# Designs tried in a protein design run: designed miniproteins, single chains, continued (3). Part 39

Each design is a single chain, and the fold is of that chain. pLDDT is the mean over its residues in the fold that is shown.

## One batch from the design tools (miniprotein)

Design m9334
Fold by ESMFold2-Fast:
Formats: C-alpha cells, structure tokens, sequence
Structure m9334 (fold): chain A 74 residues (1-74)
C-alpha cells in the first residue's frame, strides 16, 4: 500500500519511490507536514515528496501516514 511504501521510505530515508506522486493544490496539512519534516532534518525536496504523497491519500490513510511520521520523528 501507499502507507507501507511511506513507512519503508521514512525508515530508509530513500524517498525516490514516492517521487511519482503529484498534486496541483496543497492543503494546510501537507504544508505543515513539509515544514515539520524540514525542521526534523529532511531535505526540502524529500519533505515535499512525503507531504505530496500524504495529501494524495484517503482521509483514513492520511491519519495512518501521519502516525507513521510521528513514530519515526516523534
């Protein structure tokens, strides 16, 4: 699943498999996640890739993905 792919990328710090996901408009959740990841030492490009993937997910999968991010960085 997309969330499992995100968990693997967050642990390995290899975000290249996520780079194929695109969104034209960004929510406040995606923008806040991008900023938080940058503060935590993720590159701006990788932070944008992660936030874009999370924004593309269903509401339930977004919650799970945000929990995975908090588990790795929190």
Amino acid sequence: SAVDLLREALRSRDFSPLEEVEVERRSAVALNLERELIRRGVSPADARTVATLVESLSEADQAEALAAVREVFG
Scores: mean pLDDT 76

Design m9335
Fold by ESMFold2-Fast:
Structure m9335 (fold): chain A 71 residues (1-71)
Amino acid sequence: SMEREALLETARYGEKVLELAKKASEKDPERSFELGGRVVAAMAAAGESGTLEAVEEARRVVEEVEREILE
C-alpha cells in the first residue's frame, strides 16, 4: 500500500540520518543522543499510527534533525 511504501522509505531515510548523528557523537555526544532520540521517537509514532499524515510528520522531523546536524 502507499502508506507502507511511504513508511519504509521514511524509515530508510531516518536510518541514514541516525548514522549521521552517530558520526557527530564524536564532537558532541549529548547533542547527538538528543537528535537521534528525536528521529527514533518520530519513526515509532509513525509506525504505531500507520497513517500517511503520521509518516509525513515523521519525515518532517527527520529532515529537521538532518538540517541541525549539517548546520
Scores: mean pLDDT 82

Design m9336
Fold by ESMFold2-Fast:
Structure m9336 (fold): chain A 69 residues (1-69)
Amino acid sequence: SEALRAAVEAIRTALEKGDLDAMRQAGVEFARLLGASDEEIARLTELLKDPEQAPVVAESLIAAGERAL
């Protein structure tokens, strides 16, 4: 999916820049494209607010996106 590819690239760009707000926005969009529930998105959002956890979560989402593409 082109939308899924765009979301993965947005997460990569945000991770490279250390932009936590962009990581959160792109990560949430990616999760929605994969059919995540509102509860799952809320949990993901909390993890992406933590500067120490956000890069690790972003890497995991990129890896999941690569497997889904």
Scores: mean pLDDT 83

Design m9337
Fold by ESMFold2-Fast:
Structure m9337 (fold): chain A 60 residues (1-60)
Amino acid sequence: SVAEELDRLRAEIMREMAERYSELVKKYKNDTDKLIAEISKLGKEAQEKLKARREEILAA
């Protein structure tokens, strides 16, 4: 079902975002402003990727 496919994609994206988040925390641990900016950017990228993939599934 579409719901199952969306759930799978959400889980996949969240897993990759969690890994990248951990890398950002490690890289910018001494620069809170940069860390916040990079996390915000990562969140926007994840949101847009999820929307794009969702539209592809709904169009199929």
Scores: mean pLDDT 80

Design m9338
Fold by ESMFold2-Fast:
Structure m9338 (fold): chain A 78 residues (1-78)
Amino acid sequence: SEISKLLQELDERYREEAEKMKEEEQRRLGGRMLAEIYRRLGRPELAEAAERAGEGDEEAAERARELLAEMREEEAAL
């Protein structure tokens, strides 16, 4: 699926560029990047959860994983 390819490309680019950053800074940047993408995909709840997870919110991280799994399941059904 197109979204799965996009997410993998972004994960790879983020990993490469953030390799030397601080762990907290890496999480915040990753969360913000993913939040922008999820907002553009029409997933505002996932975007908010990803951003808060990047800030170290453990509950938001769990919520983001649940929402992402639901999104991937919807895409796999196409």
Scores: mean pLDDT 75

Design m9339
Fold by ESMFold2-Fast:
Formats: C-alpha cells, structure tokens, sequence
Structure m9339 (fold): chain A 73 residues (1-73)
C-alpha cells in the first residue's frame, strides 16, 4: 500500500465515524466551499469515491476532482 493509499484509508475510516451532518462539514472544509449545501446522496457518492481512492483505483488528485464535480451538481 502506498503512503497516499494509507492516508486515504485513514480518511475513509475517520469519515465513516462521522454523522451525516459532520461528513457534509468535513467535505466543505476539504474543498474550501463553506457556501455549498450538500445532499445525503452527494455525501454517499463522495464516500464511494473515497473508498475507490483507498483501494488505489483513484488517485488523490482524481478524488478531489470527483468531489468538486459531485458538489457542483
């Protein structure tokens, strides 16, 4: 496992411990987008992307890009 994959896995484990509302605030902080309102479906889609990143199927940069695309829907 790469250091990036280990970091993504740690983020995934921490993210899964959070409530839905805390997960929304966490994502807003990552993207520096306090102005966005996230749906539960958007949070679940981001969680799936984070799982893919933790598995090495998605790079950290691609994960951030995917989060931006999900948030801007």
Amino acid sequence: MTPEQQYMRALLEEFKKLSKEEQKEFIKKWLNRPDVELTDEQVEEILKALEEAAEGKLSGADFVRKMVEIVNK
Scores: mean pLDDT 78

Design m9340
Fold by ESMFold2-Fast:
Formats: sequence, structure tokens, C-alpha cells
Structure m9340 (fold): chain A 91 residues (1-91)
Amino acid sequence: MTEQQQVDLSMRVLRRMGETISRDQVRDMIDDLRRGASPDDIARRYGISPIGARGIAYVLQLTEGYPVPRSNLSDQQIQRARDIARDVIRS
């Protein structure tokens, strides 16, 4: 899978979560995650929801095996982020 495809999938996940983010910001968020930033770090840095940031992390998990770190989010919030990422990748 190309970097452009990962950005496109991540943008679709964020849009389904009600987030409005530029393509350049999504690319920067993906790069930050790959460099060891947590989903919570990128949520704070880019002003998006923790669920939205975790959705991007799940896109990376499903496309390149990125290890999604432990979260203080509820099981329902974690499941929602994962389900949206899986649905977007399958469509």
C-alpha cells in the first residue's frame, strides 16, 4: 500500500468521525506516529479527538502492522475507531 493510499484512507476515517483535517496534516500525523508519537500526542498536537487519532493508528495497524499503544479510551470508543478504520479499508 502506498503512502498516498494510507493518507486517503486516514482522511476517510476522520471524515466519518466528523473531523475536518487537511491532507498535509494527515500526512504529518502519520509520520509522527511512525516516529513514535502516541495517538494521544497527535490528538493534542493537531487538535483532533483522541478517537480520531486512534482511527489513524488503526489504519496504520491494518495496512503496515503498526503496534497501536494502550489507551485510556473506553472499550466502546476503541471499538468504534477500529470498526470505522476496517470499514473504510474494506470499501
Scores: mean pLDDT 83

Design m9341
Fold by ESMFold2-Fast:
Structure m9341 (fold): chain A 65 residues (1-65)
Amino acid sequence: KKIKIPLIKESVKETQRRMLELEQAAIDKLKGNKEEADKRMQEFSDEVKKGGEKALEILKKAMEE
């Protein structure tokens, strides 16, 4: 309720977890090549870690389309 930094930090972590959870759900949908889907999920995480704004821009455009 009356939380400062912990609340914000938890929100960020939860957002990342939900993104990963949604990716996992997408992998489950892709019953054809689960191995390939897993690799793509790792690539996505790596790109985010590198802080590649260009990568995020590409992903957003693809996701919004």
Scores: mean pLDDT 62

Design m9342
Fold by ESMFold2-Fast:
Structure m9342 (fold): chain A 75 residues (1-75)
Amino acid sequence: MTELELRLQKGVAYHNLGNFYEALGNVDEAFNAYDRAVAEFEKVIEEGSGELKSLAIDELNKVGVQVLKVAVYKV
């Protein structure tokens, strides 16, 4: 497993953690986890290429959509 593959998996784990906190109503913890997920995916995008970079872009977009849903609804 490459360093970038590990970063991608770490980003997915933080995204899942954010979703878990959101389900519990812990909005501040959810946003903290989403911020960590974004940081990991951005590193994969900057340093990666091909399929790995495309996967990181897709995951980053998913986090962005989720953050907007939480921010708009919970105000």
Scores: mean pLDDT 82

Design m9343
Fold by ESMFold2-Fast:
Structure m9343 (fold): chain A 87 residues (1-87)
Amino acid sequence: MLEIVTEEPLSQDAKRYAEELAKKLLGVEPASVFQSALPDGTYRLHLVFEEEIPEDKALEALREIAKELEEKFGVKVLDVSVGFRVS
């Protein structure tokens, strides 16, 4: 699972853009995309894949998606993470 934490909730257009960019960068389609509100008032976007994505490729995609969300939608990205450990 790929995760992006933002200061404000993402619009439907921003979520669709992130999904399409992830698909383009990773060559696989997310099985689900959703956003959750965190107790601290931030928001977490979840990109869930059924396929195994290498951590390095996932991190590169997350960095590019974060940059595009900030540049095109004016969203402040606070953190990016991959939900599995690779040694």
Scores: mean pLDDT 80

Design m9344
Fold by ESMFold2-Fast:
Structure m9344 (fold): chain A 107 residues (1-107)
Amino acid sequence: AMKKLPLPKPGSKEQVDEAVEILREKGLEETADRIRENYEKGDYLGAVAEAVRAAVEHEDFETAYKVIELITGDKEFAKSIMTAVANGFREAGRDELAEKARKAAEK
């Protein structure tokens, strides 16, 4: 069942630049480039999706939470995305990853 998530709002260019720099410092340069490209196209949901994809691949949900907060300028939206990711992992029986995603939203 698709519950309609709140639409992401654009963060400032400076916030997106900070998010990109965080990802580059983590060695996630391709993800940083894709996030910037999606932001510049006005595809803020696509930018959020790239951050979530990197978090799943690298199991670094704390970085994903911070990056989503910066891209959207919306901490509550970032929490809702981390909650959705945690619920998805729990439904898939991946309880350890669900707990990591949930805890990331508490910081």
Scores: mean pLDDT 79

Design m9345
Fold by ESMFold2-Fast:
Structure m9345 (fold): chain A 90 residues (1-90)
Amino acid sequence: SKKEKLLEIVEKTLEEIKKYLPKEYHDILDIWLENLKKAAKELSVEEFAEIVFGFLDELEEYAKENVSPEDYEKIKKIIEETRKEIEKVL
Protein backbone atom coordinates (compact mmCIF):
# COMPACT_ATOMS: atom_id res chain seq x y z
CA SER A 1 0.00 0.00 0.00
CA LYS A 2 1.05 3.67 -0.27
CA LYS A 3 1.18 3.90 3.55
CA GLU A 4 3.58 0.91 3.70
CA LYS A 5 5.86 2.63 1.15
CA LEU A 6 5.70 5.88 3.16
CA LEU A 7 6.59 4.01 6.38
CA GLU A 8 9.59 2.37 4.64
CA ILE A 9 10.79 5.80 3.43
CA VAL A 10 10.40 7.29 6.94
CA GLU A 11 12.19 4.36 8.68
CA LYS A 12 15.12 4.59 6.21
CA THR A 13 15.33 8.38 6.64
CA LEU A 14 15.38 8.22 10.46
CA GLU A 15 18.14 5.55 10.44
CA GLU A 16 20.25 7.70 8.06
CA ILE A 17 19.72 10.87 10.14
CA LYS A 18 20.56 9.07 13.44
CA LYS A 19 24.20 8.87 12.24
CA TYR A 20 24.42 12.68 12.61
CA LEU A 21 22.23 13.24 15.71
CA PRO A 22 23.10 13.02 19.43
CA LYS A 23 22.47 9.51 20.80
CA GLU A 24 20.00 10.87 23.39
CA TYR A 25 17.71 12.01 20.54
CA HIS A 26 17.57 8.49 19.01
CA ASP A 27 15.03 7.34 21.65
CA ILE A 28 12.76 10.29 20.78
CA LEU A 29 12.87 9.29 17.09
CA ASP A 30 12.11 5.62 17.94
CA ILE A 31 9.11 6.58 20.12
CA TRP A 32 7.78 8.95 17.42
CA LEU A 33 8.09 6.24 14.74
CA GLU A 34 6.24 3.65 16.89
CA ASN A 35 3.43 6.18 17.50
CA LEU A 36 3.28 6.94 13.76
CA LYS A 37 2.99 3.19 12.97
CA LYS A 38 0.08 2.84 15.43
CA ALA A 39 -1.71 5.91 14.01
CA ALA A 40 -1.08 4.96 10.35
CA LYS A 41 -4.11 2.61 10.18
CA GLU A 42 -6.51 5.47 11.09
CA LEU A 43 -4.96 8.17 8.84
CA SER A 44 -5.49 8.89 5.15
CA VAL A 45 -2.35 8.83 2.96
CA GLU A 46 -2.49 12.66 2.78
CA GLU A 47 -2.90 13.05 6.59
CA PHE A 48 0.01 10.61 7.11
CA ALA A 49 2.24 12.65 4.74
CA GLU A 50 1.26 15.93 6.48
CA ILE A 51 2.27 14.53 9.91
CA VAL A 52 5.59 13.28 8.46
CA PHE A 53 6.36 16.64 6.76
CA GLY A 54 5.62 18.49 10.03
CA PHE A 55 7.97 16.20 11.94
CA LEU A 56 10.72 16.61 9.32
CA ASP A 57 10.43 20.42 9.74
CA GLU A 58 10.86 20.05 13.53
CA LEU A 59 13.77 17.61 13.07
CA GLU A 60 15.57 20.01 10.68
CA GLU A 61 15.22 22.87 13.22
CA TYR A 62 16.48 20.62 16.05
CA ALA A 63 19.49 19.59 13.94
CA LYS A 64 20.33 23.23 13.11
CA GLU A 65 20.67 23.94 16.87
CA ASN A 66 22.28 20.67 18.03
CA VAL A 67 24.78 19.41 15.39
CA SER A 68 27.79 20.80 13.50
CA PRO A 69 27.10 22.93 10.38
CA GLU A 70 28.57 20.11 8.24
CA ASP A 71 26.27 17.46 9.79
CA TYR A 72 23.30 19.86 9.56
CA GLU A 73 23.84 20.18 5.78
CA LYS A 74 23.85 16.35 5.50
CA ILE A 75 20.61 16.07 7.52
CA LYS A 76 19.01 18.88 5.48
CA LYS A 77 19.86 17.04 2.23
CA ILE A 78 18.46 13.73 3.57
CA ILE A 79 15.23 15.50 4.61
CA GLU A 80 14.89 17.23 1.20
CA GLU A 81 15.40 13.91 -0.65
CA THR A 82 12.85 12.26 1.69
CA ARG A 83 10.24 14.96 0.91
CA LYS A 84 10.72 14.27 -2.82
CA GLU A 85 10.35 10.48 -2.31
CA ILE A 86 7.12 10.99 -0.31
CA GLU A 87 5.70 13.31 -3.02
CA LYS A 88 6.35 10.57 -5.63
CA VAL A 89 4.26 8.08 -3.57
CA LEU A 90 1.35 10.53 -3.12
Scores: mean pLDDT 85

Design m9346
Fold by ESMFold2-Fast:
Structure m9346 (fold): chain A 105 residues (1-105)
Amino acid sequence: MKEKLEKEVIELVQKMLDKAGVDKKITSLEEAKEILKKAAESLGDEESIKAIEKGDPEEILKVAKELEARAEAIAADPDGWAASLSEEEKEKLRKRTEEVRKARE
């Protein structure tokens, strides 16, 4: 069952890459975990990052399915995704602006 779960994770991540327009082939669970972790970081999903780091294939598969569902929802409502990304960017930009101002003194 574990080897089948690992294969399912790889296939799901490959499907997500294809939907995102990324022509990259992955062949290992390690590659799949790296991609899922980056996707979760982009979404600010700390819980998913922790599940991936735990290394349990069953939890990783659940995270992959949740991220796929989110990607499909974003594709159905790109404006909502853009609005969410804009809010995150505004907050990060404010923090970066403070750092830049402090560094320039």
Scores: mean pLDDT 69

Design m9347
Fold by ESMFold2-Fast:
Structure m9347 (fold): chain A 90 residues (1-90)
Amino acid sequence: DYFKPLIDTLGEDFAINLLKASADYYEKQGKYSEAARYYTLAADIYFKQGKFEEALELYRKALDLYRKANDEEGVKQVEKRIEEIKKALE
């Protein structure tokens, strides 16, 4: 897990902001699969924090980007996580 040392060292909120900025950068470069990966990592941190609304927002962004990239595995992984959050919010 490449990002675990980053989260542990810099703090979760700083890591989230860095991951979101990286995702936005890659999206603007047309690198949709890479952008989706960074949004998914940021959403995973929110999910671990119990911030399900924030996690859901970023997972939805990642889902749209994986669809633009035609990344079937990425779509499948993010859809599963969105379902888990919807169950947690009910």
Scores: mean pLDDT 83

Design m9348
Fold by ESMFold2-Fast:
Structure m9348 (fold): chain A 108 residues (1-108)
Amino acid sequence: SSEKEKLLNEAASLMIRLFNIASGKTGETRTLIMDILSLASKGMTAIENGDSESAVRYAEEIAELAKQLPQHLASTALRIASLIARAAGDDELAERFEKEAERLEKEA
């Protein structure tokens, strides 16, 4: 559906933004961003293959790694996780990640 395509396109845009930020980072922060991008890529591929269960699992793993990032990067990672979860049909999980991202954006 066009709605699923919009969600995945928005996730891809946020992934590009994180990748560009990673180029200016070193050490643990760079490693965390690259791990999140790997999980997001796997999540998007799972959505494309109709594997909603794997996509939800990858979204949860992204959200867990996001806890270790600075707030402004964590919010972007959580928005990616939310979009993947919503594309997988898990609206409750997507809403939880979106609310946490909004909370972090207000504290940044």
Scores: mean pLDDT 88

Design m9349
Fold by ESMFold2-Fast:
Structure m9349 (fold): chain A 66 residues (1-66)
Amino acid sequence: GSLSPRQERADRLALPVLKESAKKMDELGEQEKAGKPREEIWKEMVEFNKKLAERFRAQLAAEDAA
């Protein structure tokens, strides 16, 4: 196969992350339409992405340790 078992796990875990990211982008778009300042939207997006990346990394580490 083109992917190792470790990479296959990463790909499976990435799908929920991508879906969560897409939903957050939709929510931020609605907030922007409602008149929320661009700066606040940017800060919320950065914090969301940091938390999402940390959760993804932690899950990968947990899968590798199991």
Scores: mean pLDDT 76

Design m9350
Fold by ESMFold2-Fast:
Structure m9350 (fold): chain A 70 residues (1-70)
Amino acid sequence: MVSKEEIREILRELEVPEEYWEPIAENFNGEELLKMTVEDLIKNIPGLNEGLAFWILAGAKPKIEKLLAE
């Protein structure tokens, strides 16, 4: 299970603006983020643009997969 703190740390490492850390970490767990599309992320996080959403998912998914590996 990927924690909210681990998601915040991933977003920090990807240099995502801090205003998006809490909305993303509070609304999604790691498994949900792995299945998410850019459109899904934009729909759930007001003010997030398509380019930043793509960057977040492209950068976060490999890090989340590593954390979920046994």
Scores: mean pLDDT 80

Design m9351
Fold by ESMFold2-Fast:
Structure m9351 (fold): chain A 74 residues (1-74)
Amino acid sequence: LTPEELIRRGEELLREGERAAEKGDLVTAIRLYAQALGLYRQAARLGEGELRRRAEELARRATKNLTKVQLEYQ
C-alpha cells in the first residue's frame, strides 16, 4: 500500500471510530482508533515530506482519541 492509501484507510477507520464512540460503543471505538493509528504510523514510515507530516498529524489525532475513549472505558 502507498502512504496515501494508508492515510485514506486510516481516515475511514477514524471516522467509524468516532461514530462508535458517539453511540457509546467504546470497545469498537478503541479497536478502530488503534487500527487507524497503526495505518498512520506505517504511512509516516513510508512517506516523505508533506505526506509524512500529514501521517504524523493524523497519528497524533488518533492517539488523542484512543486515549480519551480508553479513559472513559477504564
Scores: mean pLDDT 84

Design m9352
Fold by ESMFold2-Fast:
Structure m9352 (fold): chain A 61 residues (1-61)
Amino acid sequence: SDSNKVDVAVSQLLLDGREEEATELRERYKAGDPDAVVRAEQIIKESRQENERQKLLSEAA
């Protein structure tokens, strides 16, 4: 669900110490901004892609 994606992204931002961004994301979602869901998906995807990229680079080295 969209709400679950936002919650996951907010949790990730809070773990990273990015509390202001986490609050902003929640406020945008509450306001009904569809961009908030897209941003949440992007945060989750970028974290996942970076982990995969690091693994591939380690294998190539």
Scores: mean pLDDT 78

Design m9353
Fold by ESMFold2-Fast:
Structure m9353 (fold): chain A 100 residues (1-100)
Amino acid sequence: SMEESILDFSWLAEVSGIHFRADVIIRQSSDPQLIAAAQQLIELMDELSEKGKTASIEERRVLIDRLRGILERLDKASPSDWLSTIQQAIDEIKKLIDEL
């Protein structure tokens, strides 16, 4: 528990990047379905920021599965280059979850 005082900003940077991409969609899109999916993504990023670090492996898998579900909905509604960046962030969050 003393070693837990080491600040790891990698997770927070990935979460912040996804949050920023979702905000851009909300502000620039006129598609209600795409906006709704992006809003759900922001809510999940907030949840990951709060509990992802302390969640069990099973809880983390549920969070990652929810992320992938939202990503698939975004891709179906309006595919764009930023989806690859979000997928990379999901994979990085999964790595951090597996290490915690």
Scores: mean pLDDT 65

Design m9354
Fold by ESMFold2-Fast:
Structure m9354 (fold): chain A 94 residues (1-94)
Amino acid sequence: SEALELLREAAELAEELAKSSDPVASMVGKALAKGAKEAIEALEKGNYEEAAIILRRMAEGAESLAKSPSLSEEDRELAKRIAELAREALELVE
């Protein structure tokens, strides 16, 4: 599934973000990594509605973090890419 491949990439990037020295970026990264795993499980169960809800929350969370002016460029690029992957996966499941 293309959506599963996008979510696996998002999970890996979210785990990198979770390692950030910025406490907010780290906390959001951990939440996004958990969200990606939950969305993968929902898709594997065929629960597309649950997956869509999780993906929307992931995209909104990552988009919000990416707008932070205090974020490092590395953390901002991770947040932007996670948001893009979550939005692309959302389009595939809606």
Scores: mean pLDDT 89

Design m9355
Fold by ESMFold2-Fast:
Structure m9355 (fold): chain A 70 residues (1-70)
Amino acid sequence: MRERIREMAEAVYAGDLERAAALGRTLSREERHMAGHGAADLAGKEEVAEEVGERLERGDVEGAYELIKA
């Protein structure tokens, strides 16, 4: 995984939403989707990986985090 994508995934997983949003602004929509799958994987929630990815594509970092912490 590319370093910035991994960093965004870890920030979402940790609930560091400001850092995740800042990293997301440096990434493409596709890279944000990949970060969402990474965050879901870190949380052990593969079933929501697609929706987490779609939320990060839209810049909905808070909504992505809510899915992985539920």
Scores: mean pLDDT 86

Design m9356
Fold by ESMFold2-Fast:
Structure m9356 (fold): chain A 80 residues (1-80)
Amino acid sequence: MSEEEIKRRKELLDKQRKAIVLMEESIKTGGKYVDEIAEYLAEVEESGAGLPLFTLLSQKMPAKLQIEVEEKVRALLEAR
């Protein structure tokens, strides 16, 4: 682990924390924040970091919300 790797991991952890908060709000509001969650996840995937954000969120998300997020992330990544 290099000093640069530690810095990148801190940035990704901040994004994960924000995504978790949006996920909790999405559950409460019936999915209103799905787009914001998908944008966060697409940025994390694009960074190429080994953090399993999708796996972490899928364990806490209802299946319907997980599918919607995954579809939106795929569309965002395919558009790039």
Scores: mean pLDDT 65

Design m9357
Fold by ESMFold2-Fast:
Structure m9357 (fold): chain A 68 residues (1-68)
Amino acid sequence: PTGSEIARAYGVQLARAGAAASTTEEGRALAEKTAEDVANAPSAQAAGDAMRAGSADPAGREALDAGV
């Protein structure tokens, strides 16, 4: 697998874990959107940008942190 494939797989798993662990509907929705954006990212940089965008909102960051 390429670095892009590894970055996408890792980001998707983290975001999905965050969605599953989230205690709020807003956090879950943001984490699920982040997983989608990362899965559809055309490069490792784009996947990183999607993760940063998902964590820029406090609810999204809290949901992603819950997955760790």
Scores: mean pLDDT 74

Design m9358
Fold by ESMFold2-Fast:
Order: C-alpha cells, then structure tokens, then sequence
Structure m9358 (fold): chain A 84 residues (1-84)
C-alpha cells in the first residue's frame, strides 16, 4: 500500500512537471480509489490529502479531465477531509 501510494504521488508530480493534466487526473483518481478500498488506512488517506494540497489552485483544472461522476466524488471527499 505505502509503495503503491508513493508511486502514485511520484506519477502525479511527474505529470504536473510535464503539464500533463490528464495523466495527473489519472494518478489523483488512483489515489482516491486507494482511500475507497482502504478507508481506515492513514497512509492512503495521507497521500490523497497531500496530493489535493499539492494541486491547490490547479485542482479544478486537473479534475476537468475526469468524468463528472469521478470529479464529484473527489470533490466530496476533499470537502469531508477539510471539515476534519
């Protein structure tokens, strides 16, 4: 899990450096799916939260590359995490 989460964050960083927001969206979605499969896992949650904070103002641009259903799910998860 930790190795998978680290690899996904690395892919996100590489995609952002290349300005490949489609690839960035895929890495972010995969991190989100890790939190769905492992809801009590602090490593999965921490990496997903780190990715969201890293994206910051770029998050809407990256999310625009995802299907509306997936975008809405990630936005809802982010709102829940910010409320904590």
Amino acid sequence: LEAEANELVNRLLEALQARDYAAASEALLALFELTQRHPDDRVARGHFLFALRLLGDRLPEVLAHLPPERRAAIEAAWAELEAE
Scores: mean pLDDT 80

Design m9359
Fold by ESMFold2-Fast:
Structure m9359 (fold): chain A 66 residues (1-66)
Amino acid sequence: MKVKPLTPEEAKKVAEQLAKEYGLDKTGFSLEEALVVRAKRFGLSVDELAERFGIPKEKAEELLKK
């Protein structure tokens, strides 16, 4: 799905919310780790991560490769 890209600040807030939903807020979860958990759990594509979280496509590919 095509969505408005998020700024880095907005993407960080979304990642923090995801970490809280998965009970990872107490573990010092990073933005990148939260995005990877979301992507793997929900099967998000590189394009969806890049567009939704406002990150470069190259960075989205790096996060999903892990």
Scores: mean pLDDT 63

Design m9360
Fold by ESMFold2-Fast:
Structure m9360 (fold): chain A 81 residues (1-81)
Amino acid sequence: SLAELKEELIALLRRYHAVYRALARARMQAAGVPQDVIDARLAEMDRQLAAAIAAIRGYSRAEVEALTAAVRARLAELEAR
């Protein structure tokens, strides 16, 4: 169903966000960025994910399928290292 496809996309986005967020934190820490600045930037990333999830709830099947393919490919690249 369309609802199932939306949940699959949301799950992929959450997984992508978790990996990217961890990498962003590590890079900022290695670069000597102050902890309060790191926390603020990660909080902004969390807000952007929440907004993206809200938007997906209104998407068509074609939009969900296209984004799922794109996110899946990007996540595979990121996890392959």
Scores: mean pLDDT 88

Design m9361
Fold by ESMFold2-Fast:
Structure m9361 (fold): chain A 67 residues (1-67)
Amino acid sequence: DAAERGAEAQIARLDAQYEKVKPTLTPEQQKQLEAAVEERKRLYREGADADEIMAVSRRIQEILDQG
């Protein structure tokens, strides 16, 4: 259960972070961000490799840099 607790804690932290920035983004950027965030949540829950998580994290950062 430690893995599930770790994944959910990280997901909750990331959700809180993105909720803070969402209102500053355009609707299209919000849609792209939500898709990328959901992909990262899936990877955390599946116990994916750190490199896969880093790849999607970079994509999220690219979306945020466009705002």
Scores: mean pLDDT 75

Design m9362
Fold by ESMFold2-Fast:
Structure m9362 (fold): chain A 71 residues (1-71)
Amino acid sequence: MLTEEELQRLYDALVEAAKAALPDFEIDESLPIRERLLKIGEAMLDALFPDATPEQREKMREALRKVLEEL
């Protein structure tokens, strides 16, 4: 599993990537880092899979949450 410092570095890199891809993307910094990572991941998945159904989006969100729990 990643340390808190490694999670922060991953978050910083993903924020930079998300802002480059989604210039209007805003992050609620009051959320815990894992919730912020989930929000970034959800936004990126929506950008990659715009035609996904609500059911597919929910499955992607659940998969992302599980990945973040293992980090």
Scores: mean pLDDT 75

Design m9363
Fold by ESMFold2-Fast:
Structure m9363 (fold): chain A 68 residues (1-68)
Amino acid sequence: MLSEEEFNKRLKELEDRALRAIALEDVAALQEVLAEMKKLYEVAPESKKETVQKVIEGVEAALAQLQA
């Protein structure tokens, strides 16, 4: 499992990448970020899994809107 500090750093980096992909309507980049977030969920501390799941849901919703 990742430490909370390393986890928070990685989540922030992925959130920033997702926001950039959404702003640019870059579906491929957003799909890549979603895949990385799902990998982060697998190694996330138990206390942070709900937070990652909510972020994943937000990215999936944004991806669905861009692909509509």
Scores: mean pLDDT 82

Design m9364
Fold by ESMFold2-Fast:
Structure m9364 (fold): chain A 58 residues (1-58)
Amino acid sequence: SFEELFAEAEKLFEEKKDTLSPGVREQIESTLDAIREGKIPEGLRETQARNIISLLNA
């Protein structure tokens, strides 16, 4: 579900944020905030969460 993907993205970000460059950290944080604030369209929010998970696992 989207809720599971979003929770995983938030968890991975908290675990890995200190290893990220400032620019990458800010970009991911901004995207997570946009999802949380309902600024991302419903049809795109799952894709955004999956992209964050993929990026953090690379």
Scores: mean pLDDT 82

Design m9365
Fold by ESMFold2-Fast:
Structure m9365 (fold): chain A 81 residues (1-81)
Amino acid sequence: SSLLEELEKKLQEIAEALKAGDLEKAKELIRETANLIKKEFPNDKLLQDLADIALEKVDEGDIVGAAKTIAWAVAEIKSKL
């Protein structure tokens, strides 16, 4: 799936931004990924909830927690394919 490939690429970009200490880039990528999940899976309550939790964690400054939550959401998507 091209969507799964895009999500996996975004996870790698988030990990690279975090390793570089670029927290603003990591926040941007997490928000983009969460919003993509919300757009593509509007009727999946678990994926909507995980995306919302990731966005809340970004706003709270828990960028590592937000990244882990997005990774969990992508793993859930992958497990259903």
Scores: mean pLDDT 89

Design m9366
Fold by ESMFold2-Fast:
Structure m9366 (fold): chain A 94 residues (1-94)
Amino acid sequence: MEKEAKEKMDAAGEGARARIYEIADAYQRAVPAVSPDEARRRAEELAGLAEMMGMTLAESEKDLEKAVQLYTDVVEAVVRNLERRAEEAIRAAE
């Protein structure tokens, strides 16, 4: 059912968004030159881009199960990349 696929993608997107915001908050606390508002605005932009990229790729798949997996993999890849970059920046600021 299309509804189940949408619910799974929505859940994956919401989870990724929450993690991106947590990463932005941690980065902002470690790097005083970045304001909280600026960090959150960037987090929102990145979360939106990740969701858009995931959805665009998922729409190319005829199999709903593969579409859900592709969407999830894309948003998780964005989160993992941001976690690595934030860790490096935080360590450099320490």
Scores: mean pLDDT 79

Design m9367
Fold by ESMFold2-Fast:
Structure m9367 (fold): chain A 61 residues (1-61)
Amino acid sequence: MIKVTLGDNPFTEALKPYGFFAGDVVEINEETYEIKNLNTGIVIKGATAVVLKPLVLRAGV
């Protein structure tokens, strides 16, 4: 499981439609293919999570 804080960058901007913003703490569970925003409680699952995972990793630390 990977935990990142989203920075103020173009990758975070691309995540805005999914409810992820700069300063949000996000958990990526690679085994379950889930991305959870710990600030909002939003969870993205399945194919969308697989597509967004590299974007979240580029947006975070």
Scores: mean pLDDT 81

Design m9368
Fold by ESMFold2-Fast:
Structure m9368 (fold): chain A 69 residues (1-69)
Amino acid sequence: SHDDVLARTLRELETEMRREGASQEQIDQAVAALRRLHDDMVAQGLSVADVEETLRTARRLILRHLREK
């Protein structure tokens, strides 16, 4: 389901951000951004597979951005 994809992505993101030394504020901001992205895609009628791929890409970009700072 869409909710299962979101829950898995958020758990993986939070774990990886903590390993990279992210603050709780940075984690909270990233979680809020992914939740908004997920809700927008679901509202637009995107499939579970499209949502999963987009969230996977967003997670990679967030982690890359965190490491570049």
Scores: mean pLDDT 84

Design m9369
Fold by ESMFold2-Fast:
Structure m9369 (fold): chain A 72 residues (1-72)
Amino acid sequence: MKEERLRRVLDEAAREAEKDHPASQAAGTEHVREVLKELEKKGVAKIREDLRPVSAGGAYRIEREAKKILEE
């Protein structure tokens, strides 16, 4: 399912963020909030309330997965 795939990538990114610099976490997390807002606007998922901090690299992977979901 679309939300399940997205949650998996979010969880992986959150674990990586724990080893990352706080500034990188802040930038990545804000970027992902915008991605999740777009998914919610399209009626795909409602998971912003569960968002954990993510790294910039993790944010990139989340954005790629979200684009795949939006293009389906």
Scores: mean pLDDT 71

